# Designs tried in a protein design run: designed miniproteins, single chains. Part 34

Each design is a single chain, and the fold is of that chain. pLDDT is the mean over its residues in the fold that is shown.

## One batch from the design tools (miniprotein)

Design m1155
Fold by ESMFold2-Fast:
Structure m1155 (fold): chain A 113 residues (1-113)
Amino acid sequence: GYYELGNKAFEAGDYEKAIEYYTKVLLGDPKNVEAQTKLAEAYEKLGDYKGAAFWYERLANALKDDPEATAQAYSNLADAYLKGGDVEKAREAYQKALEVHPSPELQAKLEAA
């Protein structure tokens, strides 16, 4: 399937091709969590923090009925911002994660950022 082709491209370092395949997964299943997560990661690998942020935020919205999973999506968004050098945006994203699902681990990440 397209997800497996996307993973092969991602593993080969062809992140643009991975994005094409994961996008095709979403044409058949628009809320596919695995494909949205991999899209965000692929944009992050390309240094496109805006693309990564778009997909992590969409992922958090797709997971809105699962507070723990939503908090994880915001935590991943924050980690992406840190890699991009956006410390303030990372702190904001960790804070959103904590508001959705309080966690000692997330609090420690916010304090370390």
Scores: mean pLDDT 87

Design m1156
Fold by ESMFold2-Fast:
Structure m1156 (fold): chain A 76 residues (1-76)
Amino acid sequence: MKKKIEELLKLVKEGTPKEEIVEKARELNLPEKIIELLEEAESNAELRTILVSVLEGVDPSELYEENKEYKKKAKE
């Protein structure tokens, strides 16, 4: 898991389009919950935040809601 998330984070940091990130996540056989969160993300900054949160062991669902609030206030 951790290595797969780190690979996706590298792609996101390099500016890879969301559709390619989602496809790569499916190829790496990530849990459907994570793939769904990535599909719902609207920017590379949100993708990065979701992946970092998963890597740090935070609940993805809870942090995805925080990401929506974060997006309204400030997103990078």
Scores: mean pLDDT 70

Design m1157
Fold by ESMFold2-Fast:
Structure m1157 (fold): chain A 79 residues (1-79)
Amino acid sequence: SVEEKLKEALKLIEEKAPIEEILRAILEVVRKGYEEGLPISEILKYLKEILEKLKEANYPEEFIEGVERMIENIEEAEK
């Protein structure tokens, strides 16, 4: 489920996993959300939760900004 993919991403952040692994987990959350037919608003909610955890875990600013842009691009595509 998308919730399982979200939990996996959050666990990787807690464990200070490499950026590449976290990015793959984020992409899996998006992919699974679309596959399961979730509203874009729910996918965005999960991505914003991941973003907050990345900030709390002190990931590099450039990576955080990249995730923020991903969220903005998804929001713009819905408009």
Scores: mean pLDDT 84

Design m1158
Fold by ESMFold2-Fast:
Structure m1158 (fold): chain A 84 residues (1-84)
Amino acid sequence: LDEQSFIEFWKNLGLEGVYIKTDDADKALEEIERYVKEKNLKKLYVSLAAFEDNPKQIEAARELKKRLEELGYKVLDFKEKIKP
């Protein structure tokens, strides 16, 4: 998915959302927590993306989804490529 189209989608719905594609779940979580604190957000929607050919991104997305859901955030996980 195109990151810009995704950002526009969230804005059009009037929701505060972030699009994340990363291979480092811990660093991404720290950045999200900082963003929430700086903007005084009560709710955040998170969209996670990973390339099928990048195992680190897939693992990071899985770990980040689990940790964000444990913290009470709404997480959407979209898979772009289907395995044959």
Scores: mean pLDDT 64

Design m1159
Fold by ESMFold2-Fast:
Structure m1159 (fold): chain A 80 residues (1-80)
Amino acid sequence: PPSPAERRRALLEITEKAVRRMIAAVQAGETDVDALLAELREWMRKELRERGFSDEEIDAVLAAVEPGLRDILETLVAQA
């Protein structure tokens, strides 16, 4: 399993990419927050698995970040 340092690095990298994906999708004219969040959740799940996170760890991470991701997406869509 990933070390604590490897987990922090992976989460920072995945979070940075997630923010870029959200901005790009909204700039491309996407407005369905629920659809965008579902796509982002699946992409993050795949990325975390590739980095050696277990399904249990992935579920915990996604549950923790989902409210923040929703808030960011709703804000970005409202600005478009």
Scores: mean pLDDT 82

Design m1160
Fold by ESMFold2-Fast:
Order: C-alpha cells, then structure tokens, then sequence
Structure m1160 (fold): chain A 97 residues (1-97)
C-alpha cells in the first residue's frame, strides 16, 4: 500500500514548512509560476505548497487532490491551524484550474 509512503513524504513536507526550508530551485520555480496569469492572485507560500504536492503526486502516481486530502488529515490530527488554512487555499486554487 502506497499510503504509508505518502504519509512519510507528507511528514517530510510538513517538517520543511515548519523549518522554513526552501531551496534555490524551489524559489526559482515559485518565481516562474507567479509570472503566469493563473497564479497572479496566488501567494508564494501557496505556490510552493502546490509545487511540493505535485512532486509527491508525480513520484507516487497519486492524484494531487488525494495527496492534499491526506495532508489535510495530518494537519487536523496535529491541530496545525496555519497549515489547514494553507491547504484550504491550495484546494480553492486547484478547483479554479
């Protein structure tokens, strides 16, 4: 079952977010996407989360919507209100794409 592998990757993502760890490659990717009209009203933090979730989605072959759902469950379990708000904003953004 890929569920355990998904949970492990999502826990690593949460840890990176808590430590404000952003690579130069991720900064450039966020900057490049922010220039596109579809991302004009999207915050850099939301674009970064979207990119990280899309990477996990592609690596595991799981739809990004399902990856987001599991991240939301982890955030709810930990009581991370800031992460829950960020997840909700990315969900709204994905529904508009």
Amino acid sequence: MKKKELEEKLNELIEKLKNSQVTEEEKEAVKELSKKPEFADVADSEILLYLRLEKISKELGIPIEEVLEELQKLAEKEGDENLLVLVERVKEFLNEL
Scores: mean pLDDT 79

Design m1161
Fold by ESMFold2-Fast:
Structure m1161 (fold): chain A 64 residues (1-64)
Amino acid sequence: EELKEELERLVNDPSLSIEEIARRLFEKYGDLEKIRETIQELVKEGRITPAEGKALLEVLDKLE
């Protein structure tokens, strides 16, 4: 649950770029598969937009 709350908080921060959000998540959690799954769950739950989810997943793919 903490990862979901943190991810939603970061996405709603207007001072952060998608690249910075992805970098912070990777630095803090390290588990790219879990981060990707959490992004997909938040999109499904309507807590972030499909566009935000897609952008985050594309940046995470470039990190790994």
Scores: mean pLDDT 80

Design m1162
Fold by ESMFold2-Fast:
Structure m1162 (fold): chain A 67 residues (1-67)
Amino acid sequence: GAMARAEAEQALADAEGIIDELRTKELSPVEKAVLATAAYVHLIAAEVFGADPERIAELKRRVDEAV
């Protein structure tokens, strides 16, 4: 449904924003762990709302590469 799609799109956008912070900011190991955890929570939300599994896998890889 339209509501689930909007929730999935927002969750993906939130995860992408966090990944950008992980890639562009000088962060402590604790700050990296907190942001990576937040990104994964948003990716789980995106999956629950029916986001494309390939897009979720791509963003998970980008989180792992950024930490």
Scores: mean pLDDT 86

Design m1163
Fold by ESMFold2-Fast:
Structure m1163 (fold): chain A 77 residues (1-77)
Amino acid sequence: ADPASWSNETLMWIEIIDRIDDEAELQARKEDLQRQIAALQDRLQNEDLTPSQREQVQAQLADLQAVLAHIEAKLAG
C-alpha cells in the first residue's frame, strides 16, 4: 500500500500491469502470481533456509502480494 516501501521489482511490475488493458491477460498474470506466491510460501515452510535467505524470500513474497493486490484492484474496476 505504501509505494515508498516497495522494491524496484514491485514498482516495475506495477508499471507493466498498469499498461495492460486486456482482462484475460490480467487474469493470466493474476494466476501466475498466485502460483509464484504459493511456491515461495512452500519454500518458507519446507526448505532449510538461512536467516538471510528467509528474509529475502519473505521480501519477495511481500512484493508479489503487493502486485497481486494491484491486479485484483484493476480487475475489480
Scores: mean pLDDT 77

Design m1164
Fold by ESMFold2-Fast:
Structure m1164 (fold): chain A 102 residues (1-102)
Amino acid sequence: MSKVSEVIKEFLLQLNKLFTEAQKKVQEILNDKSLSPKKKREEIEKILKELREQVQKLTDETVARLEALGEPQTAQALRAYTDSALESFEQNVKELLDKHIS
């Protein structure tokens, strides 16, 4: 396997871990019967902010590694993929929140 493929595989495993941990935290907030709808929205917004910051850092570090390996197009494609994955995750969380509060 090439060094580029190893970097991408490591990135995808770390990205999946971040999304999985965020999904677990969101589910814990949604299942907390002691929290008001407003408090659930506030706590979930904090989780989404932390996820965005962690994903941005991971993506920036991985993009820099790929660029150093002479693969700027791959780096740009990886950033675009990650941005789309974040947008989809945030949209799915909003739909879950609306379903649980409705």
Scores: mean pLDDT 87

Design m1165
Fold by ESMFold2-Fast:
Structure m1165 (fold): chain A 66 residues (1-66)
Amino acid sequence: SLRALAEGLAAAALRFEAESDDPELVAAARRQIEATGAARGVSRALLDEAYARVRARLDEVLAAEA
């Protein structure tokens, strides 16, 4: 599913962003993830929606574990 692939890519990007303090490396990683998604048929819009969904889900899980 393209939706599942987009959510996996978004989760990987968000994890890298959380673990890195280098904004240039974060931007490069996001560009690579966008290119990978595009090669697999994931649109920028679908990937952006996946970022919102994954972030909301992660925030909810972290709040529940606190």
Scores: mean pLDDT 78

Design m1166
Fold by ESMFold2-Fast:
Structure m1166 (fold): chain A 100 residues (1-100)
Amino acid sequence: SLKEWEEQRLKIAPEVLEKNLKEIGAEDMSIEELRERLEKAREEYLKRDPRDPAVDLKLREIEDALKEAEEYLKKGDEVAAKAELASALLGIKKIEEMEK
């Protein structure tokens, strides 16, 4: 849930966040790049019949994370923005793995 994501975000120390971002290759990621990857993953998923409701939920969660990242960047909260971008990237990677 969104509330669980917010609670997890508040518990991440900056050093742990930086380490996690490096491990998933997110240190240099942009919102634009993540949106492009999300749209590609969505397009591949939409070719499936029947659809998986769990994937539909995950796509929504990723979109919400990207929106929250944009709002945090507008507020100048770079640490919170990077946490949301990391969550979005992990979700996108999981969907990409399901399409293989």
Scores: mean pLDDT 67

Design m1167
Fold by ESMFold2-Fast:
Structure m1167 (fold): chain A 142 residues (1-142)
Amino acid sequence: MFTIRLAREEDVPHIVAVSKGLSSGTDVPVLSEEEVRAAIEKGNALVALDEDGEVVGFLLIEDESETTARIRLLSVARRYQGQGVGRALLDAAEALAKSRGKTRVTIDVDKSNFGAIGFLERQGYRKVAERGNILTFEKELE
């Protein structure tokens, strides 16, 4: 079991640590503490915690327009992949975006990341744009 909530100041070093662990062999950039703290201050960061209270995943969301939210990063610790953590983070981010009056959510993925593409398609996202190696996926909020 895991819990999804808005990130807090206490989560900053743990979010940074997860991002560092995924930067090797993945397209996840290493986040600075300043970037994470700025997202938290705006209510734009979500964390997934396991039953021991450890951060096992995070999601950063931002405003793209008045009607569209963008998922900047979605990351799940390797040991917890395939257990629904990414789905729970994405669902929470969609609910947050909808609560803020957004009607759409976008996310960019590298076209070689077949795992992320398959995940997004299963979650109801559709490809709307392609720029070089980057695919943009979009979902309309119910």
Scores: mean pLDDT 82

Design m1168
Fold by ESMFold2-Fast:
Structure m1168 (fold): chain A 76 residues (1-76)
Amino acid sequence: SKVTERVAKALANNSSVEELAKLYEEAKKEGLEEIFLEAARKLGLEDAELVARVAIGAGETAYEIVKKKKEKEAKA
């Protein structure tokens, strides 16, 4: 729940990729990968792949990645 809330905030508020990566690592250690899936779905994402991509430090902010995903879905 707290991890889901923090990840959702990071994605919505253009937080640093480093913070999101730290949250992902902690969730992975606890076996809480499903929490990241929930956070992604709350933002209109079907999968947590964009969250995972941000976590590895692709050089894009979480907000920018989420925005691109929504635009891609609208275009389809």
Scores: mean pLDDT 55

Design m1169
Fold by ESMFold2-Fast:
Order: C-alpha cells, then structure tokens, then sequence
Structure m1169 (fold): chain A 63 residues (1-63)
C-alpha cells in the first residue's frame, strides 16, 4: 500500500510533503523531518504523529 504524509501548516491546513511505500517508512520520514515523536494515534486509514515541538503530521493509507 502507498502512504501519503501530510504536515500541519496551521489548525486548518495540511500540506502533503512526501509519499512512502510502507507505514514504517512514512513514520521514519516524518521523524527525520520533525524530530521526536511524543504520540502516535491510529484512526482508521489515518495515523497522527505528534512531535515534541507541537507539530502534527498525518499519514494516510491509500487503498
């Protein structure tokens, strides 16, 4: 499956920053860009990563 990685620019806007072939690669890319992950939350086909500096990243699984 393909995974799309989105970074929150503000409370209303997510920007697609990358794609990855697996969940593990998507999480790795996000951690390399934004640093320390403090929370991982799964919601259906979406994974939300919260970072120590307050950044939120959304990873979306494509069917």
Amino acid sequence: AEYEIYAALNKDVFLKIATAASEEKAIKIASELFGKIVKIEKDGDNIYLKFSDGVTVKIKKKS
Scores: mean pLDDT 80

Design m1170
Fold by ESMFold2-Fast:
Structure m1170 (fold): chain A 58 residues (1-58)
Amino acid sequence: MEIAEKVSEITGIPLDKAKEAVELAERLFGSTNVSVSASVLAILEGLDFKELHANLIK
C-alpha cells in the first residue's frame, strides 16, 4: 500500500503500524491520504501532533 509506505517514511514509524493507521483512517473517514493516515498514526503512537504536521508539509 503506497500511502502506508510514505507515512512510514515521513514519521519514521515501522511500515506495519503505518498500514494499520491507513486501514483505520479508511474505516473512519471512508478514504485516506498521507496526511490523514499520518495524523491517525500520531494519535495511536502518542506523537506530538504539531511536530508531525510540520514534517508532512515538508
Scores: mean pLDDT 70

Design m1171
Fold by ESMFold2-Fast:
Structure m1171 (fold): chain A 66 residues (1-66)
Amino acid sequence: MEDLPTIRLDKAKVDALVAELGAENADKILTALALGRRDLARQLLDEAGASPATRAIAEEIAEELE
């Protein structure tokens, strides 16, 4: 747990999630990704009706958090 890279979410990617899905849905998805729960994040994206572009952004955020 020492020497972990600084976890910093790209504001533009976060703003893109909020713009399409709304702040509440974006927060739930980001929380799921931060907890390493990609399956839950995918379910939340599906329930919110996320576009393929927004799903790709969420996958990029998930990769940055690994």
Scores: mean pLDDT 74

Design m1172
Fold by ESMFold2-Fast:
Structure m1172 (fold): chain A 62 residues (1-62)
Amino acid sequence: MEEFKKRLYEIAKKMGLSDEKAKQYAEEGARIYQELLERGYDKGTAEVAALFYVLAKIIEEE
């Protein structure tokens, strides 16, 4: 979990977000990842869905 959350944070930072926004979106993405795993989705599907969510949030901020 922590490694995936850190990866989401680094992606958001590279996309030009502030530290606060990058942390917020990484936490939201990690939450979605965990929720999907608990619902029985496989790890790869959960990772893709969480990443897509973070990217969509970044696009909406513009």
Scores: mean pLDDT 79

Design m1173
Fold by ESMFold2-Fast:
Structure m1173 (fold): chain A 105 residues (1-105)
Amino acid sequence: DVGVRLGRELAENPEDGAEVSAEISPTARVTLRIEKLEEGKYRVTAVGETKDPSPEVVEQVARDATGAAFTAMRLLAEKGYPVEARAEVRVDGKLVATAEGSSEP
């Protein structure tokens, strides 16, 4: 699972502004970023982007974006970091779905 792999990669060496990305297909990409919100608190944001509006592609992008954000959140919380997670799905630049969560150690 591409999203889970990205979340693990980001969580291994988290630094403010660090970013990892992967292409799911020739028309779809997921980018996962970490940012420091305030002292000792982080946000991870996954943005899944595609130009293909087919339900199968949008569902795959949503799975990989949510997998990336929430895998990173879980692993960072397990390491002692309070984390907010957000996943966004965009089709041709338009926001079509979001998911949010938070975890504390």
Scores: mean pLDDT 84

Design m1174
Fold by ESMFold2-Fast:
Structure m1174 (fold): chain A 69 residues (1-69)
Amino acid sequence: SKVEEAKQKAEELVKELIEKGVSFEEAGKKFEEYMKEVDKILKEDPEAAKEMVKVMQKGIKEILEREKE
């Protein structure tokens, strides 16, 4: 389903950004693009959209920590 695809895509995006060591700025841009898909899922499954946002926020924090040191 679209909900499962969206969750998987969020996890894959976070994993890719962390493994490739992309900058916090580049990660932010990719997350902004993905938030457009989250908005669509929010109408169908608000809980799935919240899970996606949570996964992305965790990924952003990990990338930010790498950028510091």
Scores: mean pLDDT 73

Design m1175
Fold by ESMFold2-Fast:
Structure m1175 (fold): chain A 69 residues (1-69)
Amino acid sequence: SMEEELKRRYQAAVDRLAKEVSARLDELMKTKSRQQALDEVRRWVEERLAATTDPVEKAALQDILDALS
């Protein structure tokens, strides 16, 4: 069904974004404080959310942003 396909696409997007966020945080924390790293990653996610037109990608980005709060 289209609902199952959208759910699968959403989960794939969440998994990919969570991995990217985790890797970026680890890299930033080598030279920056945890707070500075989190602030930079939040900004990056916000920029991606503003640029995205795919509703599945938008939902995944919003959930990642909420998890970073």
Scores: mean pLDDT 87

Design m1176
Fold by ESMFold2-Fast:
Structure m1176 (fold): chain A 104 residues (1-104)
Amino acid sequence: MTPEQKKRLEELAEELKKRNLTELELIELASNPEAREILKKMEEAIQSGSLTDEELKELFVEYLRALGIEEETIEGLKAFLDGDEEKGMEGVIALYEHLLKKVE
């Protein structure tokens, strides 16, 4: 994680604190019926073991698209799952920045 990424994370944490929101509450407020249905399918698939890792990754991408997340941010989040911490952290930061803007 770069010093710039750390500063952005600290700014996100302060904004959440000012709004009296947890990360989970932010995700719930930014959610929609389509995203909730995809999340439910992912939870059921994980519990049943019915899907491959690749199919679960595809459902996660569909979940992010249903939330209105940009393709560049989705690519960063995929990189996080592949162990690229710097690119992955950029995706995580961009995701929370998008969610905060959406719930204004």
Scores: mean pLDDT 77

Design m1177
Fold by ESMFold2-Fast:
Parts: structure tokens; sequence; C-alpha cells
Structure m1177 (fold): chain A 55 residues (1-55)
């Protein structure tokens, strides 16, 4: 739903900032871990895709 999409985007933005400061690989790993924890494997893929767009 819209709330889940907002949370996915917020996590992607946070992970992208981590990727910009500490390296893309670290940001993408964080995005996948947090996305899977909160939204499952399909949500993790969505978060990772958004991070790649934001980097």
Amino acid sequence: GAMDEAKIRAIAEAAAEVGKQFGERFGLQLARREGEKLFGPEGAERVVALVKELL
C-alpha cells in the first residue's frame, strides 16, 4: 500500500546516503538486508532497485 511504498522509499534514501559516504556496495548490502527484514525478498529487490536509481 501507499504506506509501505513510503517506507520502502525512506529506506532506499537512507541506504543511498550510506552508499554515497561508505561505498555503493555497502549501501546496496544495507538496502537488501533492511528491505528483506521489513518487506521480504520482493521488497528487498524494490529497495535495492531504488538505491541504484538514487546513486
Scores: mean pLDDT 81

Design m1178
Fold by ESMFold2-Fast:
Structure m1178 (fold): chain A 74 residues (1-74)
Amino acid sequence: MLLGEFVGTPVENARKAGEVVERAGVKEATVEVYSLDGELIGRLRGRDATLAGAGANALGGRAGSKVRTLVYEL
């Protein structure tokens, strides 16, 4: 299930990804980071909200100023 979709800086999107995983109460989530052109930059499985947020930040850092981040429940 899609938990959230965010467009912004990697750091901002990482925070929002962590917050949405925490509010959903899920133990594992998949985080996907895309360029604004729709190209997948990377994917990470997080076991909690903090790991999902950290993964989004790490993946997004390669893409420049703005990225699209998607968060899915496993």
Scores: mean pLDDT 74

Design m1179
Fold by ESMFold2-Fast:
Structure m1179 (fold): chain A 93 residues (1-93)
Amino acid sequence: SAEEALAVIEQVLAEIRTETDDARIAALVDRADAAVDYALATSTDKELLKKILEGALEAYMEALKRVSDDNHELILRLIGRILRVIGDLLDLE
């Protein structure tokens, strides 16, 4: 459910703040991205989707601070995607 996706995002954000290993950060980012994709495909609850997207954005911003330079492009692409989706969601209000 999208509520479970929100719980995944909240857990990823908590874990990423204490992580320093690039491979572990990449796994957490992949988990968050999968949760976002699932929520967007299965939910029409705008307020819940907004919370999931905002949480994912915060998690990706935290990842960007911690990953090596070689992984910055991937994280920046994910941030760009989330910002576009948030913009689209707000335009529907």
Scores: mean pLDDT 82

Design m1180
Fold by ESMFold2-Fast:
Structure m1180 (fold): chain A 100 residues (1-100)
Amino acid sequence: SKVTINVEDVEEVDENFIKVTLKISGDISEEEMNELIKRLQEEFPDVTVEIDEEKGKGYLTITAPKSVPLKKILDFIKEFLESLGHEVTVTASEKAKKYL
């Protein structure tokens, strides 16, 4: 089972926060997506995770304080999905790579 996490964009909201657009695609179920969002909120209580329905299926918007490294958030998502038996690939846009 294969899942891809693509970091499509990272925007500075202000001095203290970033807004990250993720596309999660592949063999992930709706139940697994909902559990991922729940686990992200539990692990990173200062982070807001929202499903971006306007962008389409598998899009998540993450608003995170700059004190929380984006790499830690991505590593958590990857490890969680791998724990469910998925082979996980992480990709990023050129703009987003600057934050990794």
Scores: mean pLDDT 87

Design m1181
Fold by ESMFold2-Fast:
Structure m1181 (fold): chain A 76 residues (1-76)
Amino acid sequence: AVSSGELEKLKLEAAIIIQSLKADQGTKENLVKQLSAVQSFSPSALKLFEQAKQAFYADQPEEALKLLQQALKENE
């Protein structure tokens, strides 16, 4: 479980990562739409978001995109 402030921070960080990815506008829009619908993160989704953030800061944008897509799908 995450606090409302922590959830908002995670959503903001994920949105920044999505905008910085090497993806077409349609893919980015779909990810942002899925992210905006998130009311809470499952433990598996949180783990995938942490991995996506690590990949993004390690300059692995393709891996970060894959992990973000998996995190949002797991949280549906």
Scores: mean pLDDT 75

Design m1182
Fold by ESMFold2-Fast:
Structure m1182 (fold): chain A 103 residues (1-103)
Amino acid sequence: MTITLTPRKSTKLGPYTVEFHIKGEGITEEVLKKIAERIREELGFPDVEYEVLSETEGVIYVPAPPSMTAEEKQKIVDLVKESLEELTGAKVEVLNLEEFLAL
């Protein structure tokens, strides 16, 4: 079982929001909600939102101020990846990481 995690700049919510597009089996509203809660509580991003796109697809929106560093972006990716692996038991493959960190 493999889940794909694609961090990218949001095309829907404007230039200061990054999105984490998640595809795979076991992506439920509860999983997305728990990950959004962890980002808010552990990393201090209070305005994190999530959206269920289908039975196998979801997205997490994180406001990304222009001052957000590559290190801070990496911490969000790591938290989302670890949380997905913990909550689903699936292997997570991260795509677009190099481009995302260079934003």
Scores: mean pLDDT 79

Design m1183
Fold by ESMFold2-Fast:
Structure m1183 (fold): chain A 72 residues (1-72)
Amino acid sequence: SVADLQALIAQLQADRRALESRIKEIEEEIRRLKAAGNPVPVRMEITLLLYQIARDSTSLLIERLQAKIAAL
């Protein structure tokens, strides 16, 4: 139903906000390390990339579900 799709979109939007918050935390830590002249661990850069991919995938899913509702 449309209501079920809207509920799913709301949950995905909440999940995306959580991912964005985590991305911001990692980006701020990387910025802190660089400002101090400290090396950025490769695992931290990989973790950031994985969260960015998860965010972008979630955004694409939201857009596709919204398009399905708009076509009804």
Scores: mean pLDDT 91

Design m1184
Fold by ESMFold2-Fast:
Structure m1184 (fold): chain A 72 residues (1-72)
Amino acid sequence: MLSPEELKERARRIIEEVRNNPDLSAEELQAKVDELEAILAELEALGVRDPELEMEIGSTILYLSTRILLLK
């Protein structure tokens, strides 16, 4: 398993990538949502709390889920 620091950096990279790539397909957006949800679950399982990052991940998941809905 990745360290908490690696998980947080991975989450931040995904958030940055989706913000900079408006042309992602529904399948690509869903893959990013799945990765962010997996990272949140892993951080929770490790007992790691980061309220600011959790909020940013949550808002990003909501944003991407809305985009997926509009593409379908």
Scores: mean pLDDT 81

Design m1185
Fold by ESMFold2-Fast:
Structure m1185 (fold): chain A 113 residues (1-113)
Amino acid sequence: MSPLERLEELTRRLIAELRALGAPEEEVAAVEATHDALLAEGRATGDLAGVMERLADFLYGLGLIYERRGRLGLAKAAYRGAIEVYRLLYEETGDEAAKKRAEELEERLRELE
């Protein structure tokens, strides 16, 4: 599967999970719009690495917001999305910082149990 196809599949799975966990429709719509805009930018520019970094950072920030609000199920969903995108960024670029960020988020997920 291409990196773009993997990001598109991640987006579909994440949106479905956020809805299933009871995220407000306005929040789901905002996440979907952000993903769609970033994927469209990646298609237009070919800068998939830059798109992956921005998408992972967005999902990490979303996770922090949900964690702060005590919405732990939603926080975990967002963090899992960020981990998958950071790992994909590492696979495509060899960026050790992306790998380290994924590992740090995996540890954070265990702490939220």
Scores: mean pLDDT 86

Design m1186
Fold by ESMFold2-Fast:
Structure m1186 (fold): chain A 103 residues (1-103)
Amino acid sequence: MEAEIASLSEEELKESLEPLLKTVEEMMENVEETIKKMDEQIKKYGAPAPALAFAEGAKVVLKEKELSPEEKLELLLEAARLALEGHSAEEVVKEIKELIKKI
């Protein structure tokens, strides 16, 4: 079954997520600067609808002071998933806010 292969790759997935956790920690040190930089890039270059939806969800996650880097990474990945599935920015923001309230 696939479970044995998944278990063997789980350590590799954890190692792959370590750079993403460090990136989230760096974003948490300068939340306002990170948000401003994202908004400036979107305004200057434009962005497709999924990128706009993800950016709005990511802003909600990054502004939340009570969350650990691991919890923020999980919420950022969920925001990316919802955006890639074609959810609007408003729908992504609503879902992420509801998930944060349950933590």
Scores: mean pLDDT 74

Design m1187
Fold by ESMFold2-Fast:
Structure m1187 (fold): chain A 67 residues (1-67)
Amino acid sequence: SKAELQKQIRLAVLEISVLMLDLDEEDQRKARELINQATAALSADVGTQQATLEKLKAFIEELKKKG
């Protein structure tokens, strides 16, 4: 559902916000850009929400592999 996608996007943003504390300046800037995209996606269609959630999850997995 759209509400479930919005919840998943918000949870992914929260996880990135925590991970961002230990990142260099370049990766922090990328994280902020993704958070801004996620905020815009909350008011968008389901397709945009799904694509944005996949992008957020991919970034989280990238950050976890670096640690």
Scores: mean pLDDT 83

Design m1188
Fold by ESMFold2-Fast:
Structure m1188 (fold): chain A 92 residues (1-92)
Amino acid sequence: MEEVKKLLEEALKHLQEAKRALDSGNIDEAVRHLEEARKLLEEAYKLTGRKDENIINALLSVGTAITLARAGNLDLAKQAVDWAIEEVKKAL
């Protein structure tokens, strides 16, 4: 499904930018990219008829990353972003 692939590729770019922002300690920038990735993944999940387990796992990991980033746990937030990236790659 071409539309789902485009949404997942755009979400992947935002997840990579979030990780870059976390590496620089820019929590606000990281959370902004994670929220954009979440929106893209939610739309992709809707288009799959809520049947894609990799997309739902990516969404859960993004939620965890946002919570950890806001709490200042940047290393754990980066780990959660890495989990989300791997799940998005599995969905592609």
Scores: mean pLDDT 87

